Designed miniproteins, single chains, continued (2). Designs and how they scored, part 15

Each design is a single chain, and the fold is of that chain. pLDDT is the mean over its residues in the fold that is shown.

## One batch from the design tools (miniprotein)

Design m4521
Fold by ESMFold2-Fast:
Structure m4521 (fold): chain A 95 residues (1-95)
Amino acid sequence: KEREAAILSVAANLYAVSAIVETELDHPDALERAIEAVRNAIDLAKKLYEMGYKEDALRVLKNVRRALDVLQARHPDSPEIAELRAEVDKLEKEI
């Protein structure tokens, strides 16, 4: 479990970083890829929390929030980004 949690934490943080990188691209698919990376990071954070690794889950959510801040600045009218921010806020309060 501890080794699995470490691997999931690394993967989740890499997804969060990937989302930030995708926001720098002016490609039609860049926003969709960034949102997918954020969703994957959130799912892994939920799994870490369910496994009892609350501190690791919170660290992932902090990195996801940073990625969402960058996405929101570039795509202020995206309802999907606003929904993801709300989901992260709710999950942080539940942990």
Scores: mean pLDDT 78

Design m4522
Fold by ESMFold2-Fast:
Structure m4522 (fold): chain A 60 residues (1-60)
Amino acid sequence: SDWLFDPALSPEEAGLALREALAEPDPEVRRKILRERLGLTDEDIAKLEAAKAAGRAAAA
């Protein structure tokens, strides 16, 4: 049996959780999904949000 270490999420499961989080308009709820499902830290989430913002440069 495995003890404490990173969860072995499949790429498909991680992708679904990420897509669900990216579809969430509330940044607090989105951050919660990213932390709970993907085990991301606040730093990882900040990097993801920065990448997402770059992809949404045309927001006006």
Scores: mean pLDDT 67

Design m4523
Fold by ESMFold2-Fast:
Structure m4523 (fold): chain A 86 residues (1-86)
Amino acid sequence: MKYEELTEEQKELLRKEAQELAPEYAEAARTEKAQKKLYELFLELMARREEIAQLSEEEREKLEEEIKKKAEEIAKEAEEEKKKKE
């Protein structure tokens, strides 16, 4: 599925999930650019779901940390984009 194929309900769900991952992302997730990047991150996670299930506890913790880091970067990029547009 591509981001363009998402319904409004699915896009709203992505915003809520982003808020749980990084509370600072709540406002940033309102931008279309941030939502598209977050969707791509979730697609990657879904594709790796079977691999994740087979990971050790240590590997899973590392993956969770990387995911959180990427979500925070997406949020900051969206905030910078808003500042430029004013």
Scores: mean pLDDT 65

Design m4524
Fold by ESMFold2-Fast:
Structure m4524 (fold): chain A 76 residues (1-76)
Amino acid sequence: SLEKEIKRALADMYLAMAKISLEKGDYETAYEFAKKAVELSKEVDENDPDSYKTLARVYEKMGKKEEAEKWKKKAE
């Protein structure tokens, strides 16, 4: 459906923005984008390991080791 196609495209865009923000050291912005990418992927009933790995990396950079490990495991 068009709705699923739009949500998938938005998830991909948010994931790209999260990765750019991580490279810039803007971990708060990276967290917001990574979380949106994960949420949109779940709404279209798709699992995206790359979005989970990216969110885990954001948690690592923020010093949240337990959350990082949880999301790394989901990416497997």
Scores: mean pLDDT 84

Design m4525
Fold by ESMFold2-Fast:
Structure m4525 (fold): chain A 64 residues (1-64)
Amino acid sequence: MKEELIKEAEKHVKEAERALANGDYRTAAEHFRKASELYEKAGDTEKAEEFRQRAVEAIRKAAQ
């Protein structure tokens, strides 16, 4: 279960990084948020907080 959650979180991180590279900050924020939730469920609170913060930063950039 935890391994599956981590793999799913990693996929969302890759999608967020792709969106970020394309300037799609809204999509990047959504994927970082999903990654954060998945890391939290996996018990990785450090990565959950890291990606939660990255999602907030992406939202701020989307709002300009």
Scores: mean pLDDT 85

Design m4526
Fold by ESMFold2-Fast:
Structure m4526 (fold): chain A 59 residues (1-59)
Amino acid sequence: SVDEAESLAFLGDAYYRQGKYEEAIEYYEKALELLEKELGPDHPKTKEVRKKLEEAKKK
């Protein structure tokens, strides 16, 4: 669900702020999969999480 995806993205954000980029990537990937399924790839929420995932991967 979208609520589940938002919770997963929040966990990703929490790990990212702690410098735990591997864990942040895991949670952003899970959130992105759910958001793409529920809202589609072009939705602003989906694009936001995808951007966060790419930034985490650069660390």
Scores: mean pLDDT 86

Design m4527
Fold by ESMFold2-Fast:
Formats: C-alpha cells, sequence, structure tokens
Structure m4527 (fold): chain A 91 residues (1-91)
C-alpha cells in the first residue's frame, strides 16, 4: 500500500532529523488523514511540506500550526510566508 510506505519513509526521516516520538506521531497521523481524504499525491505533497519545515528548524509550536492545516496547498502557502518572514528578519 503506497500510503503506508510513505508513512514509513517519512517516519524514518523524522527519526534522522531528531523529531520527538510525540511530534512524529502527530505528523504521521496528519499525513495519513490528508492521504485518506485527498489521495497519495496530496499525502506526498503534505509530507514534503512538513519535512521541509522540520529541516528548516521550525519549532514544535510552528509545526503544530502547520499540522492544524490538513491541506497541502494551504500548508505550502503558510510555510512560504514563514520562510519569507525568517529571510527578511535575518537581515
Amino acid sequence: MELQELLEKTGKRLDELGVSEEMKKKILDRIEEVGKKGGIESAKEYADIILEAVELGLTDKQIEELLSIPDPDLARGVLDVIKAVRETVAR
């Protein structure tokens, strides 16, 4: 099953990035929800957005804010705003 494979791969990546077990469960549960509602491509897009946020070093609170938006297009928009604000504040 492609969704289960995506969840396993994402979980391993989150472990490599040092994400807590509690946060990892929240992330994987939300990716599964997105996949069940919108299909595997939506789940992949959503997983990529959350992994990008984790790799950028967003706080658990910021990641939970993204997880409150179980829609890849909306989550992408929110992440892009966070990235733009961080880049602007850095200089």
Scores: mean pLDDT 81

Design m4528
Fold by ESMFold2-Fast:
Structure m4528 (fold): chain A 79 residues (1-79)
Amino acid sequence: AEEYIKKGEEAKKQGKYEEAGEYYEKAGEEYEKEGNLDKAIEAYEKAAEAYKKSGKNPEKALEAEVKAGILRIQKALGL
């Protein structure tokens, strides 16, 4: 998971926002598998921000925001 965050940060530094979004999304998926809801939420929020900055994938940004929102609700309910 941390490795995908690092790759996303490197892609972001290069102005490759679409690629950064993909890496952050993969990090979110890995954190979900680990049961780390806080890190998964953070990763999906970073993915949404990166996709918004890319300007190419509004649907990907929305999907990432929805995933983060669902996980926030899951965390609040203790699920």
Scores: mean pLDDT 82

Design m4529
Fold by ESMFold2-Fast:
Structure m4529 (fold): chain A 73 residues (1-73)
Amino acid sequence: MLEKLIEEAKKSVELSKDDPLLTARAYEFLGDLYEKAGKYEEAAKWYRKSIDVAPEELREKFRQKAEELEKKA
């Protein structure tokens, strides 16, 4: 059930606040879940949040994904 997965992912963000990489991955997972739900605007926002905390090598991947989702919104 997608809604339950989104809630679990949000809880994972709270538990990972002190680890930027885990926080970025949790935001990526939330973005993926919202994309699967067809909520492209919300999905793009979560990918944008992950860029703010992600290491450099992941930022470009997340930026490209956010831009793609923004075109679908």
Scores: mean pLDDT 77

Design m4530
Fold by ESMFold2-Fast:
Order: sequence, then C-alpha cells, then structure tokens
Structure m4530 (fold): chain A 65 residues (1-65)
Amino acid sequence: SEVSRLAAANLIGVAIEFVGGGKVEIKDGTVYIYTEGVSEEQRKEIENAIAALESLGYKVEVYEL
C-alpha cells in the first residue's frame, strides 16, 4: 500500500541520516539525498539505500554539496 511504501522510505531516510551519510527529504514521490564530504563506507551505504528506495518505486535524486 502507499502508506506502507511511504513508511519504508521514511525508515530508510532515517537510517541514511543516522549514519551521517546525508540529509534526506521526501517530497511529491521523490526522495532527495544531500551529501557532503561522505566517506567511502557512507557512500556504499547510501548506494544500497538508493537501490532499496528505487525498488519501492521512488524516484531518487542525489546532490553532492
């Protein structure tokens, strides 16, 4: 359901922000990830999270600041 899909996306967003890999905003069916100075390990975690979000049907846009 849309509610379950949005809940899953929000949990993934919280995980990205918790590991310090970036700031996340979900708006109008798109997930925006803003990264600055991320480590190699954080980058890989973000890449895995992007794959999960895309599998849920979200469009993902990443901006390196």
Scores: mean pLDDT 79

Design m4531
Fold by ESMFold2-Fast:
Structure m4531 (fold): chain A 120 residues (1-120)
Amino acid sequence: MLSERVREEMVRAAREIQEAIDAGKTPDEVLELLREAADRIFEVMKEEGLTPEQALQAFDGLVSLIREAAARLGGLTPEQREKVRALVDEMVERMKELGVDPETAQRYRAAAEAEIDRMA
């Protein structure tokens, strides 16, 4: 289970992304907000000394948030999907910093890659 602080940051991120889309922000602006949210969430996890299992749960939550944002934006262009892949790669490195083993991190990256292909 994620900590209360991580759950609060996830809820905040979902709200900020929802408000940005409703305000007519571009997909590139929304993707930058997603990147900032991911950085905040992983920094909180590092500060709290959360487990590798909790890091994997946060990763899945963030990938779900990206998927929901992509659907609300009407899908992503190939260039925007490449930006999501870059963000996922950054999250994978953050997971490894939190003690997720490289093999497990790469399996989660591969699952996210398949999810990104559905965001067209």
Scores: mean pLDDT 84

Design m4532
Fold by ESMFold2-Fast:
Order: sequence, then C-alpha cells, then structure tokens
Structure m4532 (fold): chain A 60 residues (1-60)
Amino acid sequence: GDKQKLINRGIALKLQAIGLYFEADLLEKQGGDPSEIKRLREEAERLEKEADSLYEQVDS
C-alpha cells in the first residue's frame, strides 16, 4: 500500500486518541460517570494501538 497514506492515517488516529483523553480528563474533573471515563480511555488506547500497528506496517 501507499506508505504515506498509512502514516497520515496513523497520525489522524493519534489525534483522535488525544481528543478522547482530554474528554475523559474533563469528565473526571467534573465528577463524571467512572464507567464513561473508562470507556473513553479504552477507546483512546485502542486508537493508539491501531496507529502503532499502521506505523509497524510501514517500516516492517
């Protein structure tokens, strides 16, 4: 596949993960639902792992 396209997709996923971490942190500071905070952080971790897998495909 196009290596640059994979890199760009990985960057986009990392940015999405950062946004979800900020949302989770905001909810935690406001005394939000612990289950929702956990869900947001788990989704962010999933996106980071997906991005890392794309980067591995480029260089492997």
Scores: mean pLDDT 85

Design m4533
Fold by ESMFold2-Fast:
Structure m4533 (fold): chain A 88 residues (1-88)
Amino acid sequence: HLVLLLKDAGFIVLTVLLILSIIVSLFVPLTVTMAILLGVFLLIASLAFLQGSKVVRKAIGPRAARLFNVFVIVLFALLVLSVLIQLI
């Protein structure tokens, strides 16, 4: 199904953007930029999580969907850690 393929590709793109946001937050000084990156990350993480659970659970099963849930949590934790390091 074509729509399903597009959603799967979208999830991959959103995941890459999440990783990129974390990397950028490590190099940019403390300013409005960090607040913007945090906001964007939360929005993208929400969308990626929904698409990952929907597509992966139907294709592979609940086990893989749970693994994607863990990935999103880990990425979020890394972003929070990056912000904390720059605040200290």
Scores: mean pLDDT 59

Design m4534
Fold by ESMFold2-Fast:
Structure m4534 (fold): chain A 68 residues (1-68)
Amino acid sequence: SLLSEAVRLAVQGLEAAGQGRYEEALRLFEEAVRLAEADPNAPESFKQFLRDAVEAARRKLEEAKAAA
């Protein structure tokens, strides 16, 4: 299902973020949002978690650029 794929991508995004790979994490979270929003069975709480994860990853990338 699209939800199952979104969960898989979210887990990979969390692993990438944990390793400091924020550009990869952002891409994974953005794709997870797309799949979760396309699935009518995806919980709104999960969609909100993914939106928050996208914003957090974007913030980390901007912080990294500012520090360089």
Scores: mean pLDDT 86

Design m4535
Fold by ESMFold2-Fast:
Structure m4535 (fold): chain A 62 residues (1-62)
Amino acid sequence: DIEKLKEELYELLKKLSQEEQEEVENAGKRVALELLSAGASKEEAEKAGLEEAIKKAKELLS
């Protein structure tokens, strides 16, 4: 569920600095763009990008 992933990411981003937020967003965008370039759907790319961003945010908070 993409909406649930977005909500989880937004809650994590509130706990991070602006620099850390940019790092998280860049990580997610990178994965999404790679999948789009490989022919994935927009929905598949968005989901994978959100999952990567959440993973990165959790790593920065640990």
Scores: mean pLDDT 85

Design m4536
Fold by ESMFold2-Fast:
Structure m4536 (fold): chain A 59 residues (1-59)
Amino acid sequence: GAAARAAAEAAARGDAEAAARHLQKSGNMPWETARRGAEVAATMDARGARAAAGQAHLS
């Protein structure tokens, strides 16, 4: 959803912790789940994360 895309964008900037907080607060997730999501998003790299966010907007 939108929270996951916002988290991926934050991770692309190198803000994995900020990304995890977006997932935690917006999705009522435990910190462990949010942190893991942020780590996966960071692994995707900046180009991939931004491309995914752009494609979602262009729909």
Scores: mean pLDDT 62

Design m4537
Fold by ESMFold2-Fast:
Structure m4537 (fold): chain A 82 residues (1-82)
Amino acid sequence: MEEKARKLLEEGEEYFKKGDYEKALELYKEALKLASEVDPNSLLAAGALYGIGQVYKKQGKNKKAEEYYAKARARAAAGEAA
């Protein structure tokens, strides 16, 4: 599961670099789901949330991007709160 989540995150980043934001968003959301099933506070889950935020920022949805960046920081910070 963790390996698949990491692979999906990597594929999402590649589509983001190519400018395919819809595909990147789908892959980041799937990576988030799988990473959260393993460990909700994992760096993979935080990375997927950050990726979603970057997609929204590129689409001009700044408030939504800020929301997802905040979620990513919260997941990383909450690593001690199991």
Scores: mean pLDDT 79

Design m4538
Fold by ESMFold2-Fast:
Structure m4538 (fold): chain A 55 residues (1-55)
Amino acid sequence: APVNGGRPLKAENMSDEELHEMTQRHAERLAAAPSQEERERIQREFWKELEEKLK
């Protein structure tokens, strides 16, 4: 039973849910980055993708 007193929020407000998931996954990638410079580059790419999806 996947209902632990919370709402999945995946049926409606897909943008909000997906944005949160993308942010979380991106944060993990940044944490796994080998250096600060790589993290900055990855972050720039992330922002560009967000702009395209949000638009």
Scores: mean pLDDT 66

Design m4539
Fold by ESMFold2-Fast:
Formats: sequence, structure tokens, C-alpha cells
Structure m4539 (fold): chain A 104 residues (1-104)
Amino acid sequence: EESTDPLVLQAGSLLARGSVYYRQGDYDTALRYYRQAARLASSVDPTSSLLASSYNGMGRAYYQLGDYDTAIRYYQLSIRLAQLSNDTRTLDVSQQNLQQTLQQ
């Protein structure tokens, strides 16, 4: 029997909503939702994989907006948190995104 913290569910919902807007090309709105997800995830567990995923989303949004310096910072934060949470998926994705951004 699994139980989940309501705040974790809310942060996950905000992250998912950010991803919907990201896919629609509305990167400003995606960033707003990713930022809210990161804030809420951090309030529950500042080392969580949900926070790592939220920072990866913020990095992706900043990359699409052409702010490569800020994208690099968020990918680096995502990598650190993914390592702390043993989130191999987010680690791999964030490392790939960081390498792509550094080539700009």
C-alpha cells in the first residue's frame, strides 16, 4: 500500500503542467510552472529527484528562450540533485542538455 505526500503530488502536477506548456512552445509559461514546482519540491525535500527534474525543466525553458548562461546553471543544479537522489534518468538527460548548451 503506497501513500504519497500531497505536496509531492502537487509539485509533480505543476511539473507536468510545465511540460505541457513547454511542448506547446510557450516557454515563459512553462518556466513559471517549473519554478513553482521547484519551490514546492524544495519545501518538501531540497535533495529530491522531483526538484532535480524541475531544475532540468527550467534549464530547458531558458535554453529555448536563448538564455544559455541561465540554462547551464539550472542543468548543473539538476545534475547535482540527481546525483544526490540517485535519479539516473534525470542525471543522463541533464548531462546531455548541458553538453548541448555548452556548444552554443
Scores: mean pLDDT 87

Design m4540
Fold by ESMFold2-Fast:
Structure m4540 (fold): chain A 68 residues (1-68)
Amino acid sequence: TAKAIGHILRGIAAMMEGNYEEAIKDFEAALKIDPNNALAYRLLSIAYEKLGDTEKAEEWRQKAEEAK
């Protein structure tokens, strides 16, 4: 979990900088470590929405609900 948290924190920092593509990479890395991390799915949804990819945003939002 600590390693997954590290990726989430880096992704959040990237989001704050407006670097949404880098944030997506970090959140995906967190999910490879912890596939049940609902927060990482939700953050991926938000990052894709910031990029204007509403279809992927909805897909990741659905995955976040399932990961509860």
Scores: mean pLDDT 83

Design m4541
Fold by ESMFold2-Fast:
Structure m4541 (fold): chain A 91 residues (1-91)
Amino acid sequence: AVERASELLRRAARAVAEAAAREKDLERETELTMQLMALTVAARHATPENLPEDARILERAAETLERAGFEEAARVAREAAEEIRRIAEEL
């Protein structure tokens, strides 16, 4: 369960990193970089107690990606958040 959550957070972090590398607006790039750092820390410290917060971090990342026009990356983050919420409910 926790290992799966860590995997999902790492996959979302990769999607955010790719979006940040392609972002041309400095403000949006900075916001995406901050989300990337939050996701990287969350993936390293995935515990049952942290899963609800991990899902919130993913939802914020998805909102940022969607506003920046990275629809596919936003979908990856949203799906990860939904699966992590499901994992949290099973623990």
Scores: mean pLDDT 83

Design m4542
Fold by ESMFold2-Fast:
Structure m4542 (fold): chain A 100 residues (1-100)
Amino acid sequence: MSPLEEVFKDLNEEELEELIEYLEELLKKEPDYSEKALENAKKAIAENEEEAVKYIEGIAGMPAKELFGDVEKLKEFAENSDFNTKLIILAMLLVVKEKR
């Protein structure tokens, strides 16, 4: 199982879709958001999933599996995060969805 699939394994399909919709709505409000930025982030994450996980762990100060296994915690973390962190989280969720 990939590093990204492992950290999201406790989320069912409904929870994954809910998080994707929530992050898309947050990012639509960001002036720097674009389809190109999202595609570039998805590509970078797919090429090095372990680095993306470690980046989020460093910012959150907790294990990625604990953060990503809890819909409400991830929503709260994302809402209070900068643009780059929000973009990385959405890209991670979309990469996982494409593998399921």
Scores: mean pLDDT 82

Design m4543
Fold by ESMFold2-Fast:
Structure m4543 (fold): chain A 85 residues (1-85)
Amino acid sequence: MEEALKDEDPGLRAFAAFMAGFAGDYETVRKALKDPDPEVRVAAVLGAALSGDKEKTGEILREALKDPDPEVRRVAEEAMKRLGL
């Protein structure tokens, strides 16, 4: 999964980031949150929100709230509200 985050296609990186988050691979999610493409970072946040681990997902969402992109921050805020964090 980490190797897929180095793919030149941002769509493939976004898919890999989402699947890593959904699988609870928080190490890969943290790397995806540093991707230059905001869509990859959004995918990582959405995947992590669906993992069910509220503690680790909360840490990821708090990091995403500091993102320079307003849509990444918005998605993180919505996910935190839905999870009661």
Scores: mean pLDDT 80

Design m4544
Fold by ESMFold2-Fast:
Structure m4544 (fold): chain A 74 residues (1-74)
Amino acid sequence: SVHDRALDEALAEAKKAGLSDGSKSAVVGRIDSAREAGADEATVRRAAEAGIAAAKNYQKKVKESEQQAEELAK
C-alpha cells in the first residue's frame, strides 16, 4: 500500500542517515500513528520526514556530546 511505501522509504532513509534502532522505532511510530488516525498519504509522508529530521538532529547532538566528553577525558 501507499502507507507501506512511505514506511519502506522512511526506513531506507533512516538507514542511510545512520539512525539508531530507537530513532528508527520512533519514526515508525509516527507513521503508524498517522495511519491509525486516518491521515492521508501526504500527511503520512510529512510525519515520516519530520520524524527522520528530528532523529538526525537528536543523534547529531548526542554524538557532539560524546565527542566533547572524550576530548575532556584526554
Scores: mean pLDDT 74

Design m4545
Fold by ESMFold2-Fast:
Structure m4545 (fold): chain A 69 residues (1-69)
Amino acid sequence: NLQELLDKANQRYLQLMNKLSEEALSYGVTGLEPKHDIENLEDAREAEEEMKRLYEEQQAAIEALKAAK
């Protein structure tokens, strides 16, 4: 069922966003905000790819902060 798949995609995206924001804020960096309105599975896929890139950038910033200590 398409609706069930969309519900799971939205839930997964929000969980990922919360995780990334929590981790970023714990290191004193700016939290992440969702950019995508997930109306279909293609939107969900694009949102996941964008979040992965943002996560990599935040992870690099956190590691840079650790190295500077």
Scores: mean pLDDT 63

Design m4546
Fold by ESMFold2-Fast:
Structure m4546 (fold): chain A 106 residues (1-106)
Amino acid sequence: METLFDRLFGDEDLEEVKKELEEALKAPENSEIKILSKALLAHIYAREGKFEEAFKYAKEALENLDKIENEDHKKFVIELLREVAKIFEENGREEMAKEILEELEK
């Protein structure tokens, strides 16, 4: 299935993308860049099968979703987190998927 992530980073080296996103985590707490980077890292770790790390980053992005003032950026983060939840469901991580989806529907 082609995801939003695949459309942005389909042919990119995921290890290089991950390194760039980890550098972006040096941004101030609750910045849109940091929140977006956490959502993208959650997606990368979920694709790698590192579900605990993916869930941690997804939860941190969700906790700061209200700090995103730009509506397009907020929609982008929500879409990434929905894709992360779907990866969790497809890999039998039902509780992790449920927690993310319930928070997004609030």
Scores: mean pLDDT 77

Design m4547
Fold by ESMFold2-Fast:
Structure m4547 (fold): chain A 62 residues (1-62)
Amino acid sequence: GTSPVDIAEAMYRIAFAVTKLELRRKYPDASEEEIERRAEEEAYALLEKNDPELAAAVRERL
């Protein structure tokens, strides 16, 4: 079956992908590494703000 952590991981990956696209559009001159780092930080912060225990479980899988 699908666990809450599996759903949270899927949500994190979607948030990361969407945030990365948005940041690339907003900051076209930024490096790929900078965009990826910012997207990871924002996606994780969103998850951690809503459920820190679930965020920690997702982080363990990454």
Scores: mean pLDDT 82

Design m4548
Fold by ESMFold2-Fast:
Structure m4548 (fold): chain A 97 residues (1-97)
Amino acid sequence: MAENEKKMKTYEENIKRSQARLDELLAELERVDPRGAELVRKAIENFKPIIEEYKKDKTVESLKKLAFLLDTVEAIAAMVLGLSRVERENELRKLLE
């Protein structure tokens, strides 16, 4: 049974999807809140050493940890984008009052 190979491919696919979604979120953040985009990029840089270690290990466990880490960074980016949108709404409301 090639179960480990199938699991590795699944995690690799999840990693690629999370990276693509993160890239899209960063592009939107650059448009809406460049400062928020900078904060997310700084977070990615801080996680870079851990990401590189997981990539070198090439085990199912390391790929699972990498996929989870990238999903977490994606969630942080989405949260920052949400906060940026709320902040703009509050600023617009104050200008109208």
Scores: mean pLDDT 76

Design m4549
Fold by ESMFold2-Fast:
Structure m4549 (fold): chain A 117 residues (1-117)
Amino acid sequence: SYTVSVAARTADGRGLGYASAKANAGETVTFTFDADVAAGTTITVLASVEGKARIKEATVTLTSNTTGATDSVTAKEGESGSAASGAVLEFLPSGSMLATAPAAANTTITVSVTVEE
């Protein structure tokens, strides 16, 4: 098994959460964070996996707890994804996933990471 770690922050440096979980190759792990931020705050999510494993695919979903509206961005290894909201997900040269998105007030951030060795 490999350790997947996810950190969520505001662009001004406030921590929203950090979590880790173990996954085997081919498994998807999901993390959930509450973004108790002002509407229009930019959030950043960094996901990484330890050892010789890599992230094959990642999805970041922002759900407004006020309206129930969802916005999702997905990217596979070596790709970038973007949504009309201005959410962007990219893979870094390290193999880590970086997502940047504007959040609505009372947003839940869901991060799904699929691991490959």
Scores: mean pLDDT 78

Design m4550
Fold by ESMFold2-Fast:
Structure m4550 (fold): chain A 114 residues (1-114)
Amino acid sequence: VRASAAWAFGEIGGEKAEQAVEPLVKALKDESPLVRLSAAEALVKIGKEYAEKAVEPLIKALKDENEEVRIYAAYTLGEIGDERAVEALKKVAEEDSSEAVRNTAKRALEKIQA
């Protein structure tokens, strides 16, 4: 059910895009890999169309206690390609406790102006 909700949220126009971001960020730590991937894809779509709605919440998600959320937040910011994420991704790439999170942030920086 969450996979369908994540897909539907990705199709929401700008007025509701901001309201969709928080539920999608929560879905990034779902037990189902398909739900997590669908949420990340929806966040990329929202971020490409409405960067102002998605980029700042995703930068905040880079500090989440859950490693999966931080990995998907870094990945999604890289796919969006917004340069406002560069400073936050640099800090995560150097300072995060998880090697997987650091490596994902480094790859995201390679996709954005570093």
Scores: mean pLDDT 75

Design m4551
Fold by ESMFold2-Fast:
Structure m4551 (fold): chain A 80 residues (1-80)
Amino acid sequence: SAEEQRKKELLARYERGLERANEVYEENYEKDPEKANYVSTAIILASIDGWSDEELEEIKKSSLEEVKKIIQELLSKAPP
């Protein structure tokens, strides 16, 4: 069904986001733990929301305040 397909796509996006977030966290935690935590969180949420790989990479280049804004905007959306 369309609902089952949507759930499958959401799970795939979540798993992809989690893998990428873990890599970012491990690579950057020692340099800036606070930013590493916020960036990894934003990547997971943005991946679930359907952001492209290029858009997820831009999150890493964003300031801490921009990343916090992304998280707040994503959390304000209704679950799909």
Scores: mean pLDDT 80

Design m4552
Fold by ESMFold2-Fast:
Structure m4552 (fold): chain A 57 residues (1-57)
Amino acid sequence: SPLDELAERYGIPRGVLQAALERLRSGDREGWLDLLISAGLTPEQAREVLAELEKLL
């Protein structure tokens, strides 16, 4: 799964990425970013994850 690969690459739980993808689908872009930053990602890493998640929409 692309989400499992992203979780392993960035060292964050798969459930956080699933929640981020769901918030992205619903248009909650602020809540999405806050989730990833709270999980330990930098703003730059969060933008890389955004680009990969957008490919899954």
Scores: mean pLDDT 79

Design m4553
Fold by ESMFold2-Fast:
Structure m4553 (fold): chain A 73 residues (1-73)
Amino acid sequence: RSRELEATKLGFVGIAYFVDGDDVTSLYYYGLSYYLNGDYEKSIKYFKQALELDPNYEKARENLKKTEEELKK
């Protein structure tokens, strides 16, 4: 599945931002990586952590809502 390769790439981007000290962006990309892999529980966890650091991170908030809706299906 090419989607799994994209999720892996986003995970590496998250690691790169983490190494550079950008924890918020790192957590957001980890959330996206898990979302694309269909691991909605871990995706929600990382988006929530990103929002704890920056409550106004709109992309994380939008993707959190979307992921919670997918988990309810």
Scores: mean pLDDT 74

Design m4554
Fold by ESMFold2-Fast:
Structure m4554 (fold): chain A 75 residues (1-75)
Amino acid sequence: NEELEKGKKAFEEGKFEEAIEHFEKAIKKDPKNAEAYAYLGQAYEELGDYKKAEEYYNKAQKLAGSTSLPSVKRK
């Protein structure tokens, strides 16, 4: 998904608000894209919006099923 890739690039460059816009477009095109929801959670966490981050992480986990998301967690 082109929007997902643009969002990841913006996220990596610290442009979290721009990343959020791209990830929202990715979700609009593919509402079952667990990875896009996971990145939305991370972007909101970076902006200090922990409530939005929790909501999007929760949606990402439900879409991914009972297994964990691949390589989305920071350490």
Scores: mean pLDDT 77

Design m4555
Fold by ESMFold2-Fast:
Structure m4555 (fold): chain A 71 residues (1-71)
Amino acid sequence: SLETLAAMYRRAAAVSSGRRRARLLHDLGEVYFRMGRYEEAAAYYAEALAVDPDYERARASLARAQKLLEE
């Protein structure tokens, strides 16, 4: 399930650092995006950017999620 996948990525991110942590946080954001939970997806993309500010894919994903949150 997407919930199980999210839990796995969350645990992996908690014990990771640097680029690996940023990628896992982005993957976690993608899982929430697939669930239609765009606010949570945006939060995880933002966290990925906090870990790796040069992570262009996370920046694009964040912008995409934020656009979907607009009325």
Scores: mean pLDDT 86

Design m4556
Fold by ESMFold2-Fast:
Structure m4556 (fold): chain A 72 residues (1-72)
Amino acid sequence: MQQTVRRAVYDSLVSLGVDDDKAQQAADLAAQMAGQGYTPEQIKQTLSQTVSDEAANAAGLVVRGVLEGQRK
């Protein structure tokens, strides 16, 4: 689960033009938070302080998709 979140968030952020270093940091943080039981909304709010609102929103949507896929 965490590795899937990390990869999906990283790919989304890089596709939006986020720097590789920042995309890796945000993806790692999102994966760690998801593994700790934080919601996609909480992850988005945390990331919005580090990356753009657009990038944070995309990351939150990706995390939601991965978590819903794992629950179904």
Scores: mean pLDDT 79

